Designed miniproteins, single chains, continued (3). Designs and how they scored, part 63

Each design is a single chain, and the fold is of that chain. pLDDT is the mean over its residues in the fold that is shown.

## One batch from the design tools (miniprotein)

Design m10178
Fold by ESMFold2-Fast:
Structure m10178 (fold): chain A 84 residues (1-84)
Amino acid sequence: MVEEKLLAAGLSPEVARVAQELTDEVKNAIDASLAGDDKALQQHEQNAQKLLQELKALASPEELKVAERIVLQAAQAYAAEKEA
């Protein structure tokens, strides 16, 4: 799970939880996009944007860079697996 990687990287539990929720919403947006569900895609993108704002409010600049990197890597891996 992404939360395990975030915690292993030294992020606080609160930052790790928000980053995990952001990752889940990004994965849901990928699933909706692949299914052609434009309404679900828009909803998950809006949820992801709100979670990103919460992450920026909670995380230090250093934690934010680490969290964004891990979330991006998880999203890219998920998209690649779904398209295979």
Scores: mean pLDDT 82

Design m10179
Fold by ESMFold2-Fast:
Structure m10179 (fold): chain A 77 residues (1-77)
Amino acid sequence: MLSFAQKKLLGDLVQTADEALKAGASKEEIVAKLEEVIRSHPEVSEETRKRLVEVVRKAKSLEELIAGVKEVLLEQA
């Protein structure tokens, strides 16, 4: 089960990715925006931030991004 802070981070990442996709942003722009969101969440450890950044860079779709982020956050517990 995800904590409140983890659910907020996931929600912020999904919202940022969805808004950027609707705006026609490139993959590189979307990745940069998502990395900023991850870095702006102080409740996330440095180790978890590095793993989330790797997920963001490797994800080929929004579905893969959501799945990968959830896996990292669940392992953090």
Scores: mean pLDDT 78

Design m10180
Fold by ESMFold2-Fast:
Structure m10180 (fold): chain A 99 residues (1-99)
Amino acid sequence: GAELRELLEKLLELTRKLLKVVSKDLVAKAIGLILRVIGLLIELELGADPEEILRRLLELVDDMKELLEESDMSEEEKAELLAELDALKAELEALLESL
């Protein structure tokens, strides 16, 4: 419950960081990702299956990595955000194994 919510909130923070640095052409994709995270948070509060939420979160992390690769960010900034996304993915996979 609480751990999954914290991971969703961490992903939302990462999407907000991306929105601040992404080019205008990618803003719509970044907003779409933010809305998807918010939707998952709402579904979790409504009693959705945590395993299904975790699976959809893993898909969101992969979509986030794709958006990051399309961005005009420096390679150093991309590497930092990719490392944060990889760490989050590992936490999500560990939580899924504990269910």
Scores: mean pLDDT 78

Design m10181
Fold by ESMFold2-Fast:
Structure m10181 (fold): chain A 70 residues (1-70)
Amino acid sequence: PSREEIERETEVALAQIELSVAKISNKPLSKEEQERLKKMLERLEELAREGFEEAGEVAKEIRELLKKNE
């Protein structure tokens, strides 16, 4: 794999970890956690537009989590 591919996979993996931690916690998301998730969402949506479908799946879950915490 190229360095670029490894970087994309790493970004998606980090987002998946953050999402999993947030889902396991029954605690409301802090403002800082919401801001981090929003930034990750923007990056994942960009990667999905570039054809990295896995990023789109994670982005969808983050959107749902953020909506639940409105």
Scores: mean pLDDT 78

Design m10182
Fold by ESMFold2-Fast:
Structure m10182 (fold): chain A 77 residues (1-77)
Amino acid sequence: SMLEKVKEKAREVKRRAEELEKKLEEEGKLTPLMRKQLEDVKREAERAIEEKDLFKAQIYYMMASAGLTVVEQSLKS
């Protein structure tokens, strides 16, 4: 179903956020702001995974994906 596909994408975003957090912590690059941003990403991804409504799941997934992009872009600046 489309809902299951959105949930799988949200699980991937959550996994990528967890991997990035671990990598940044190991490299001594994890700032308090980045830690909070990655926690927000994981929270929104988890909301998408738990959601039963397709439209709401898509919104939470998009919020999580956008938040992860913000952290990744901050690392390139």
Scores: mean pLDDT 89

Design m10183
Fold by ESMFold2-Fast:
Structure m10183 (fold): chain A 100 residues (1-100)
Amino acid sequence: SDEELIKETLELVNDPNRDFKELLEKIKEILESENPASQGFAILAMIEEVENSENPSIEELEEIREILRELAEKAEDPLVKRLAEEAIEGIDKRIEEVKA
């Protein structure tokens, strides 16, 4: 089921008609596995969502940021922590670009 969940999440993040809430729910399910590979995939999916969104809401960006913040605090793998921190920097930049 984890492999199917990852595949569905990858297909969803590249769908222009995707529902943001459904994507985040799938990402949160992937993060429940607590393995570094799944955590790394979840970070990449969140980055891809931000890059694919032409007009993201600040609220949506802040929700992704909070997931990444919790992951950076709780993850045991140093690479996952670093990737989450780098992703947060990207989200912060995107929030600044959206703010007039």
Scores: mean pLDDT 81

Design m10184
Fold by ESMFold2-Fast:
Structure m10184 (fold): chain A 66 residues (1-66)
Amino acid sequence: SPLERLRRELERRLEEEGRRMRLVHPDGQVEVFTVDPDVEALREQARALGSELSEDRTPGDVDLWR
């Protein structure tokens, strides 16, 4: 599936040691990954899949795509 492909790409970036990111699926499920800080390319992939990708932050940091 397209989401599975995006998930595998995010996991591959763990080897490069980036920031932790949250992937919010269209049905509201959330997954957390460590990825390359270049979140814009990953955001574009998630957007094409109807999902949201954001940095894993505390509730006080309201910024879904950073």
Scores: mean pLDDT 59

Design m10185
Fold by ESMFold2-Fast:
Structure m10185 (fold): chain A 94 residues (1-94)
Amino acid sequence: EGLELLMASLPFADAILALRAGDVERAIRYAERARRWLQQQAATTTNPQAQQHYQQAVRHTDDAIRAARAGDLETAIRYLREAQRHARAGVAYA
């Protein structure tokens, strides 16, 4: 559970820091890593509330990657924060 909470938090924090530094490609790499972990958690969880939160986190991560590629860094950061909130909620239910 502690390790899962770190996995739900750390890649999003790293992605946000990379965006603030102007390193869009590095931020996308961190976000894609988070997305893969979230998809695995959604596929393997037996808790429907956890599954819904992980799926929501994947959607917001996709929105963040799209915004980052478009150069809208503020929108990307907002979506990454929402993805992190849902990822952490998913861990709390699992």
Scores: mean pLDDT 87

Design m10186
Fold by ESMFold2-Fast:
Structure m10186 (fold): chain A 98 residues (1-98)
Amino acid sequence: STSARLKEIERLFEEDPLNEEAIEKLAELVAEEYLKLYEAVKNDPSIRADLSKEAQEVVDKIEALEAAGASKEEIEKEILEMAKREVREAVEKYLAEQ
């Protein structure tokens, strides 16, 4: 359950805002949503026009990897690493703005 995973992540961040396990778990959820978004766009390209600029950039990145001949496993790894960077940057920015 996504709800149960989010509650665990929230608990970990309450104990330590820079908790590496929480960052990794949240990055996994973000990566899963990015891959679901790409599948949704592949099934209905009209969705693309309603996406944010950031969401369009994610779709473009996955399309570029697929066009370059990357395997499903390689794409999943690249998107997870991207999600880890984004989550870490977001956490660091949040703490700096407190």
Scores: mean pLDDT 83

Design m10187
Fold by ESMFold2-Fast:
Structure m10187 (fold): chain A 83 residues (1-83)
Amino acid sequence: EELLKKAWELLSRAFAGDTAALPELIEVAKKLYEEGKLDEARQLASVAYELARRFGNEEMAAEADKLYDEITKKRLEELKKKQ
């Protein structure tokens, strides 16, 4: 709940051109992942990747992409467990 509100605040800042919001967005995505909110974490990591690409920050884009891939793999493993 608080993390989702923080994510919205950070997204608003990043879309306004505040590049300092990008590392915080990635941290919020990591915390959502730790809380098991895999769908929200994956969506936020995807948006962070696109924003990092738009700002030309290849290092942060790579970090966000790696996080997105990790969350996606975790979702697939959880789906397998439900079988």
Scores: mean pLDDT 81

Design m10188
Fold by ESMFold2-Fast:
Structure m10188 (fold): chain A 85 residues (1-85)
Amino acid sequence: DLSPEGWALADRLVDIYLRIQGVFGGILNDPKATQEQKDKAMELRSRATKLYLQGLDALENGDLETAQRYIDELEKILEELEKIK
């Protein structure tokens, strides 16, 4: 069972991953997006999915410091996706 701090990180992890999925979907459905932009978005989303699963594993193991590092990496991926226009 997660501590209150673990649940707060879990909520943040899920929220950032859903935001990444939303931006990714926006890029894929944008008729003005180039194939290069879509390819970069697919690569970033793939990395985000891996980090999300690793973050969940860290939370399950009570490693809150590692979970926070994965959240920080996901936030960087979100920023990279938002720059693809």
Scores: mean pLDDT 87

Design m10189
Fold by ESMFold2-Fast:
Structure m10189 (fold): chain A 76 residues (1-76)
Amino acid sequence: SEFEELKKKFKESTDEKEQLEIARKLIELARSLEELAEIEELLEELYKKVKDKKPVIELSMEAGVKALELAVDRVT
């Protein structure tokens, strides 16, 4: 799947900018809470490594909002 291919590319990348671009695409492609949880784990690892934390925090917030939207959709 495109999600799995991008996740692999994220793990293989050594460029912080490329990892941020891949993470954004992963959030857009995510369709399950499980996929969003995987993205949050990747963002947590990236957060530890980057000097500029702001883009990682912003992406983590976007992933969190999407997770809430998916959770509400399943309950309603």
Scores: mean pLDDT 82

Design m10190
Fold by ESMFold2-Fast:
Structure m10190 (fold): chain A 94 residues (1-94)
Amino acid sequence: SEADKFIAEVKARADELVANRASAAEVRAFLDEVVKRLQELYEKGLATEEDIDEVELIALGLLLALRDQGQISEAEMRELAAHFGRRLREVLAE
């Protein structure tokens, strides 16, 4: 499905960001792009709330991995997680 392809792409990109020691700014840009694409799929009926939950788990895993590597601080991780969570709530509210 389109959602399955998107989730696989998000996971692959998240793994790349961890491997390349991405900055907080690069992660924020990635998360903003993920939310935009996910919103388009959700509005078209091509993604479910379960697909949104899976993307959220991938994003949280990315943030935890980068924090554990010391690439982002605990404060940056919390800020990015809060930002992403707010953007996902906006998708579900439409």
Scores: mean pLDDT 86

Design m10191
Fold by ESMFold2-Fast:
Structure m10191 (fold): chain A 80 residues (1-80)
Amino acid sequence: MQPTLEELFEKLIEAIRNKDYELAKKIIEEIQKLLSEKLGEHVGDLIKELLLNLLNSDLPVDEKVELIKELEEHILELLK
């Protein structure tokens, strides 16, 4: 079964908290694919770049997690 967007964001947050950046990058690719299917390729690519930039930033893990949660909420509003 294909994971939901909410399940993918939950897994991404867990990977970031565990500092498993290899797993986080794989989850970002799955989020990009799912969003490209739902909202179009340009949106999927934009969110992938945003998530990768956030992952590679020098921000504390807790700040990365909060920003990802905010991004998830905005994306879920776009899917209504």
Scores: mean pLDDT 83

Design m10192
Fold by ESMFold2-Fast:
Structure m10192 (fold): chain A 69 residues (1-69)
Amino acid sequence: MKKEEEEKRRKELYEEVKKLIDEKMEEAKKKNDYTAYTAYGILKAAADFMEKQGASVEEFEKELEILKE
């Protein structure tokens, strides 16, 4: 709602999303799964872009929930 409050929430969620993506990328690399590794790399770049463009807290919460699988 207030931009400053949303920025703080987004930052914490964004860092958690990036951490999980990094873990998934390492897992894919270990399995020699180039397709998954590339896909997670793209998702990480998309998350970076979304954070800089002011994507909502709810959007990052959804991404985090999906990545927890």
Scores: mean pLDDT 75

Design m10193
Fold by ESMFold2-Fast:
Structure m10193 (fold): chain A 55 residues (1-55)
Amino acid sequence: MEKIEKLSLELLKQITALKKKMEDAGASERDIMLEQTKLAVEANDKIMEIRKEEK
């Protein structure tokens, strides 16, 4: 369970950092949203895999 919490916190930090870096680089809001969505989908997949293995 601790692994899931740590992963969730790390992902929130990565999403925030990604948005800031992309904004600084002049990326569009659409591009930022797309990259954040991809990151969230990958995160959800990992969480589901961990839950499947631990249960």
Scores: mean pLDDT 76

Design m10194
Fold by ESMFold2-Fast:
Structure m10194 (fold): chain A 80 residues (1-80)
Amino acid sequence: MIDENDVAESLLRMLLSVSKIALERAKKSETASQSELESVNRAIERVREMKERYPEVREEADEAIKALEELKKVIEEKLK
């Protein structure tokens, strides 16, 4: 039987990888948009919900949140 925790872990690892790629692209971009900031904020909230629902994936969720918070900081700096 496939455990929902295994699916959540795989999704969080994928999100972490995508977030790292997005961070490198954001650092190279000259501008950022308010919609990008809103999207990152929504992603952080959803990962926090997954962490509370699936305690087995807390470590993966924390790593994903950390990467998204770094991306958020870069976007906020470019909007100012």
Scores: mean pLDDT 80

Design m10195
Fold by ESMFold2-Fast:
Structure m10195 (fold): chain A 84 residues (1-84)
Amino acid sequence: MVLPHTAGLPDTYHPEIKEAMKILADEAAERQDPRLLETGARIASLMVQGAPLEEIEKLLDEAGVDDDVREKVLELAKRHLEKL
């Protein structure tokens, strides 16, 4: 269902942010590493603000995520940035 009232909200309007958060939350649960939840929240904030991919990449590298997780999150960030 599409709610016009929530379509303009970044977290609802940009599904890539939600997908990136979910990927990092799932990885945090699998690894039992709460740092990935903090990293996910920081990345979501940067994506909402339209921050450059280099800032998101730096956070992922600092958190020590696997290459596959890193690639998926960066792809989602690129798609979000292209829509801005």
Scores: mean pLDDT 73

Design m10196
Fold by ESMFold2-Fast:
Structure m10196 (fold): chain A 81 residues (1-81)
Amino acid sequence: SLEDLVEEAVARLREAGFPEELVEVVREVWTMKGRGEFNPPEELSQRFEALYRGLSPEQFALLHEVTLEFNERLRELEAAA
């Protein structure tokens, strides 16, 4: 399910030591994206940008990898529906 896919992705970020606030924002944004809602509230987008700016290069690389993996699995889930 979308919920399982989001929780699996955010669990990886938590395990890698990402800030909990970033993990919660990622959960919200990716849940919206998975539902076809591509216009998140401005406040949510601003919070994500601020948290993203505080990440190390290694954290940026992992977040990018997890994002690509989530998007690929989301496409597979949508194709199966």
Scores: mean pLDDT 77

Design m10197
Fold by ESMFold2-Fast:
Structure m10197 (fold): chain A 71 residues (1-71)
Amino acid sequence: AEEEAQKVIEEAEKMGMTFTDEQKQQILDAIVQLIKALKKLKEAYKKGPEEYEKEKAKLQPLVDQLRALSA
């Protein structure tokens, strides 16, 4: 997860984006949290619609946080 997140940052920098060390850490943390949340959502989906909707509601704040970091 952390290695994949690091590669995403490196690719973005190759595309001309510039990040401070603090911004890189915030993006890494956000991507790791999103990956964990998506894995949890996938497991909840297998358990049924009720559990899926509960985990889906928790995903939206993480997506909003990641969008804020990319602005």
Scores: mean pLDDT 73

Design m10198
Fold by ESMFold2-Fast:
Parts: C-alpha cells; sequence; structure tokens
Structure m10198 (fold): chain A 71 residues (1-71)
C-alpha cells in the first residue's frame, strides 16, 4: 500500500517534499472521481517525477504495479 511506496521512495533517496508530491499524484491516480484521462496524466507525471529524481526503473515498475493494484 501507500506506506510501502513511501518507504521505497525514501530508500531511493527522494526528499520528504518530493515524496509528498508523488503521494499526491498517486492519490489522483486512484481517486474514483477522476476521469480516465486525469488518472493517465497523473500516472505519467508520477513516473516522470520519479525518473527525474533518480529512482531506478525497477523500483518505478514496482511502485506502478502497487498503484495499479490500488485502483
Amino acid sequence: GMEEIVKMLRKSGMSEEQIKEVVGLINDVVDPSNSEEEKRRALQRMVSLMKDNGVPDSVINEIVDLVLSMM
């Protein structure tokens, strides 16, 4: 769940501010009131933010799988 994702991001060297931004994007992806287009944009921004902050692709893939399991 979210606690596991936060631990993975912190282990990857992201700051608490950056982690908070990713958590906000995850909430946008899983929010049932958001359109499929809004969810897709949030997911794309989440992946880009993690890549820009040096999170390894293997960790990004695990986080994406966890987020999709929360939808």
Scores: mean pLDDT 87

Design m10199
Fold by ESMFold2-Fast:
Structure m10199 (fold): chain A 69 residues (1-69)
Amino acid sequence: SRSRLEQLRNEIYDKLVEYYRKKGDEESIKELEELHKQRRLGELLIRYGEISGNQEYIELGRKLLEQER
């Protein structure tokens, strides 16, 4: 459902922002804010998969990215 995808996007966004905030990477945080504003779940999942080493998130993100473009 749309509400479940929106919840997932918010969860992934929050985790990514916390990660980059701890690293002091303000540029990445600004980029994440824009992706979140544009509801770009696919791009957010790919980024989270890359930093967590989780290939399943990267694959899911790539599949969703094709549907968002």
Scores: mean pLDDT 82

Design m10200
Fold by ESMFold2-Fast:
Structure m10200 (fold): chain A 89 residues (1-89)
Amino acid sequence: SVAEEVERLLAAGKYEEAYALAAEATIAAAEARAGSVPPEILETYKEAVRTEAERKAAELKGDEEKAKELEEKLKELLEKLRKLLEEAR
């Protein structure tokens, strides 16, 4: 299963690969459920999920500079997603 492979990668210290795999599984599940969701909302969500995965991997590796940069990028993506979701309602 994807969960078992993620655990294996984490145990091996392969944080980027582990969180990237988890992110892509989350994205695949979201795409399967998307139905009538506007493409811009789905694409922004996918970017936010991938950015969070990279941020978490950087944090666990002790790369504080990269983690902060990714946190700022994630904040911008989440604000964009919030505005898109508000406009869709």
Scores: mean pLDDT 86

Design m10201
Fold by ESMFold2-Fast:
Structure m10201 (fold): chain A 81 residues (1-81)
Amino acid sequence: SLPELSKAFEPIAKFLKENNIYDPRLYGSASLIFHGIASGNKELIDLGVKPFVESVKEILEKYPSEEVKKAAEEVLKLIES
């Protein structure tokens, strides 16, 4: 559900804000995932997943964080169900 997806994404958004990380691809891809879930549009979800994963991977390589890694895994788990 959208409320659960929003909650799962909160640690990622907070981490970016607190560390002054600007990643428009991450927010754009998250928006596609959120709209896809809201509208039941799997194509939008699929379009958002790949750039989302790539952005998270790049952020974690530069700024290692178990909280962000777990949050990203939870987001992906919620969209697979």
Scores: mean pLDDT 82

Design m10202
Fold by ESMFold2-Fast:
Structure m10202 (fold): chain A 85 residues (1-85)
Amino acid sequence: MEKYIEEAKKKIEEIEKTYGKPYGEAALALLYEILGKEEEAEKNLKTELAKELYELYKKLHNKQVTEEDLKRAEEIGKEMLERAK
């Protein structure tokens, strides 16, 4: 399991370099959430966009996503694609 966590962290560093700090912070927070480390996840959410991405993920996982949340997720996805170019 530790080996998979190390590999995941390396991928998160690649995400941060490609898309920017908010996306890296969100990805790292999601990793900690998956590991059951909610406090560590919250501590890694420093930017407003990273907090928004994390909350959207939690809503999706808990089946509490609204139509407005889906529209916002689409907007963020488009911004990510533009940054990757």
Scores: mean pLDDT 74

Design m10203
Fold by ESMFold2-Fast:
Structure m10203 (fold): chain A 99 residues (1-99)
Amino acid sequence: NSEKIKSLSEEEKKILLKKYEIMLRKADEVGRRVEEEYAEEIEERNGISREEAANLAAQTTLQLMLGLPVDLSRHVPEVREIIREAVEEYRKEKEKLEK
């Protein structure tokens, strides 16, 4: 949101950029964790590759943190849990920056 960013103070802009850094880090962590925890049995059950599952999970995590609509039913239960944990961790870190 470029218009909103232009109206922010330098301090507020710095905090906003820090929030984006945390979002990107959490999305990357989700992708990595899905790659580590997405077992062969899950691939066979769901018909999608580990890389596809990791990329989709990372994208969905970013979308959730940005407040965009997402369809969590596209993710297997194990991946949905990883996404939820990352989003909650982001909320906690975000609150620390706003205090």
Scores: mean pLDDT 78

Design m10204
Fold by ESMFold2-Fast:
Structure m10204 (fold): chain A 71 residues (1-71)
Amino acid sequence: MTLDEAVREAAERYGADYEKVKEIVEKILNELSKVTGTPEEKARVIQKVLNEAGVDDKTKNAAADAVGRLL
C-alpha cells in the first residue's frame, strides 16, 4: 500500500481533510525514522506527534489509521 492510498482511504473513512492527514502522517513517519525501538516506543512517538498536531479528533483518527496501514 502506498502512502497516498493509505491517507486517502483513512481520510475518506473518518471524513477528514486529505492534505491535513497526509501532513501529519509524513511527520509521524519522519519522526519514526529517527527512532530505533520496540513497537511500544514507536506507539509513543505516534501518539506524541498526534497530540502536538492540534487538529480535530477525526483528523487524528485518520492519521493514526493511515500510519497503522503503512507499518
Scores: mean pLDDT 80

Design m10205
Fold by ESMFold2-Fast:
Structure m10205 (fold): chain A 80 residues (1-80)
Amino acid sequence: SEGDEAAQAFVNALLAEDVEAAVAAFRRLIELGEVPRYLGSLLRALSQLTSAATKAALRALLPEVEDEAVRRLLEEALDR
């Protein structure tokens, strides 16, 4: 599915330290309304993220996440 492809692209982009690819994949998950479906996988990937630049770029997209509880969990993960 497009969501599975976007979630995998996001994980791959974080491993490659590709900020633009990570932003594109995360924005695609937001557009599909599937951020909650992949939340567990996203939180696991973010727990290993060390790049301040990538964290800042992803944090800028959080207002586009409609589910407030999901947004708060992602914000907490990015602030670690």
Scores: mean pLDDT 85

Design m10206
Fold by ESMFold2-Fast:
Structure m10206 (fold): chain A 68 residues (1-68)
Amino acid sequence: MELEQQVRDFETLLDSGIDPRKLSRERQEELLGFVDRLLRDAGRMLEERGLTPAVEEMREKLQEALEE
């Protein structure tokens, strides 16, 4: 998948007002994997769009949810 499309998908998710803590465990794991890939592979594009803090916040919320 194109990195640009992944970043757009994240923006769409953020705009939807999704609460990651209310997702099923399976969806939380899928979303955490997606966010980890964004931070690893699309870091420059995230920085250019000012999205890095939002991605990091989403990752933290997902990690906390999965610890319980």
Scores: mean pLDDT 80

Design m10207
Fold by ESMFold2-Fast:
Structure m10207 (fold): chain A 70 residues (1-70)
Amino acid sequence: SAERSQKIAEYVQKAIKYAKEAGKISGKVDESLDEGNKLLAEKARESGLEGVEEALKEIEKKKKEIKEKK
C-alpha cells in the first residue's frame, strides 16, 4: 500500500522541480500548475493513501516559496 503512495510522491516531486524551473519563465504556466496541484491534492486525499500528506506539505512549501520570490 505504501509503495503506491511513494510512487505518487515521487511523481509529484518531479513535477514540483519542473514547475519551479517553468515558473521562473511564465506566470501563466505557474497558474496552471497551481490548479493542477489543487486537483491532485483533492484526489489524493479522497483516496486516503498514506505518504500523500507529506507530498502535499512539500508542495505547499515550494508553492509559497515561489510565490514569495515572485
Scores: mean pLDDT 60

Design m10208
Fold by ESMFold2-Fast:
Structure m10208 (fold): chain A 60 residues (1-60)
Amino acid sequence: KPYMVVFKPLKEKISVEQAQSVVDLILELQRDGKSAAEIQKEVTEYIKKNNIPLEVEVSE
């Protein structure tokens, strides 16, 4: 059921609010039945749009 998700901060600290929003997005997309590849795409675009210093990798 759960995908493997790896979070790698690009800075020593990131905003808790922004980190939580990324986690919430992943959970929502997973509930919507999105594939690992689609989740990674959506999350990567969200991170870029909001300038979040975080790298995320999603795999099955």
Scores: mean pLDDT 76

Design m10209
Fold by ESMFold2-Fast:
Structure m10209 (fold): chain A 62 residues (1-62)
Amino acid sequence: GPGTTKENFRKLTDMLVQDILNAKDESNRRFLAGQLRLSLGGATPEMYQEGMKRLEEAMKKL
């Protein structure tokens, strides 16, 4: 529900960042980033941008 959106977003972002860090190839990392973008289609713009920024930083450090 709406009241859990921020908590769910934070948890999903953290889980996907860990999955990306554990990914073995760039194709899988891009796929996971795309899945997060699709999953966050209902999030606020601020939550979406913060999640994508965290993914971009994780991918840059791999």
Scores: mean pLDDT 67

Design m10210
Fold by ESMFold2-Fast:
Structure m10210 (fold): chain A 63 residues (1-63)
Amino acid sequence: MSAAEAARKAALEGGASEEAAERAQRGFDNKDPEAGGRGAAYGLATGASAEAAERAGQFGINA
């Protein structure tokens, strides 16, 4: 639960769009590490910082 929320927050902190943040959260809600990684990549593509995207991915995978 908190991992998905933290991933969304990290993406938004890094300047990602609402769409990127939603995708990151959706992936983690399904306990899907691949979706978490895709969310992080999408965050980078929409202008989020590398750190924010990495944090979003880590929160899903390591939860």
Scores: mean pLDDT 61

Design m10211
Fold by ESMFold2-Fast:
Structure m10211 (fold): chain A 104 residues (1-104)
Amino acid sequence: HMTLEEVGEFLKKLIDEGKSVEEAYEEARKRFPDLVEIGKKLAEEGIQRAEAVKDRFPELAEHEIKRLQELLDDPEKMAEHTLIHGAIRAGAKEFAQKLLEKFK
């Protein structure tokens, strides 16, 4: 979680400085060129957790595994996903919601 927390703290700093969602996104992409690699680690952990509950919730686990595998194949979507999770981790829920609306 340390790398995701670093992303979240950086986003929080930009928000506190009065940066827009678009400006914060561009600055984060420049600061963290490894957003895709961070996201891949999170997706792998998510797949592992879904596999652990597959016996109890097979359809939900299969759906989540498929969703995360699709993110692993799309580096741009993975980077967006990592930024959204970073914002959530930092407690910037309103900012995370605006990012979700922009990257639907």
Scores: mean pLDDT 76

Design m10212
Fold by ESMFold2-Fast:
Order: sequence, then structure tokens, then C-alpha cells
Structure m10212 (fold): chain A 71 residues (1-71)
Amino acid sequence: DDKKRQEAIALIEKALEENDNPETQKRLQEVKELVEKGASLQTLIGEAIRAIGDGDDETAKVVVEVMKILS
């Protein structure tokens, strides 16, 4: 639970460091805040779909990996 959340946050922080796109960084920060607040898998699915719709495949990929960790 807390360990899985910390692992998910670490994954997002690494993605933020590896990505220079400001829009992707903003979306990843929003996903990090949602994970820190204990967002549901339903909420994270919505974020992945929104990222795909915006053409941000990097954010979508990170959200999918976060969902796998939190499952």
C-alpha cells in the first residue's frame, strides 16, 4: 500500500527527470499529485485516456505502469 505508492511516485519522478517536454511534465506532476492523494484506478484510467487523446503517449505509458504497481 504505502510501499506501492512510494514505488509509483518514484517511477513518476524518474519520468519527470527524463522528459523535457513542459506539457508532459505538467501532466506527470498532476498524476503524481493524484497518486499522493490516493486516487482510484478509475481516476488513473481517465488520466491515461486523456493523455492518449492529447497525443502524450509518454504520460499514458507512465500512468499504465503506475496502475500496474498499485494493483
Scores: mean pLDDT 83

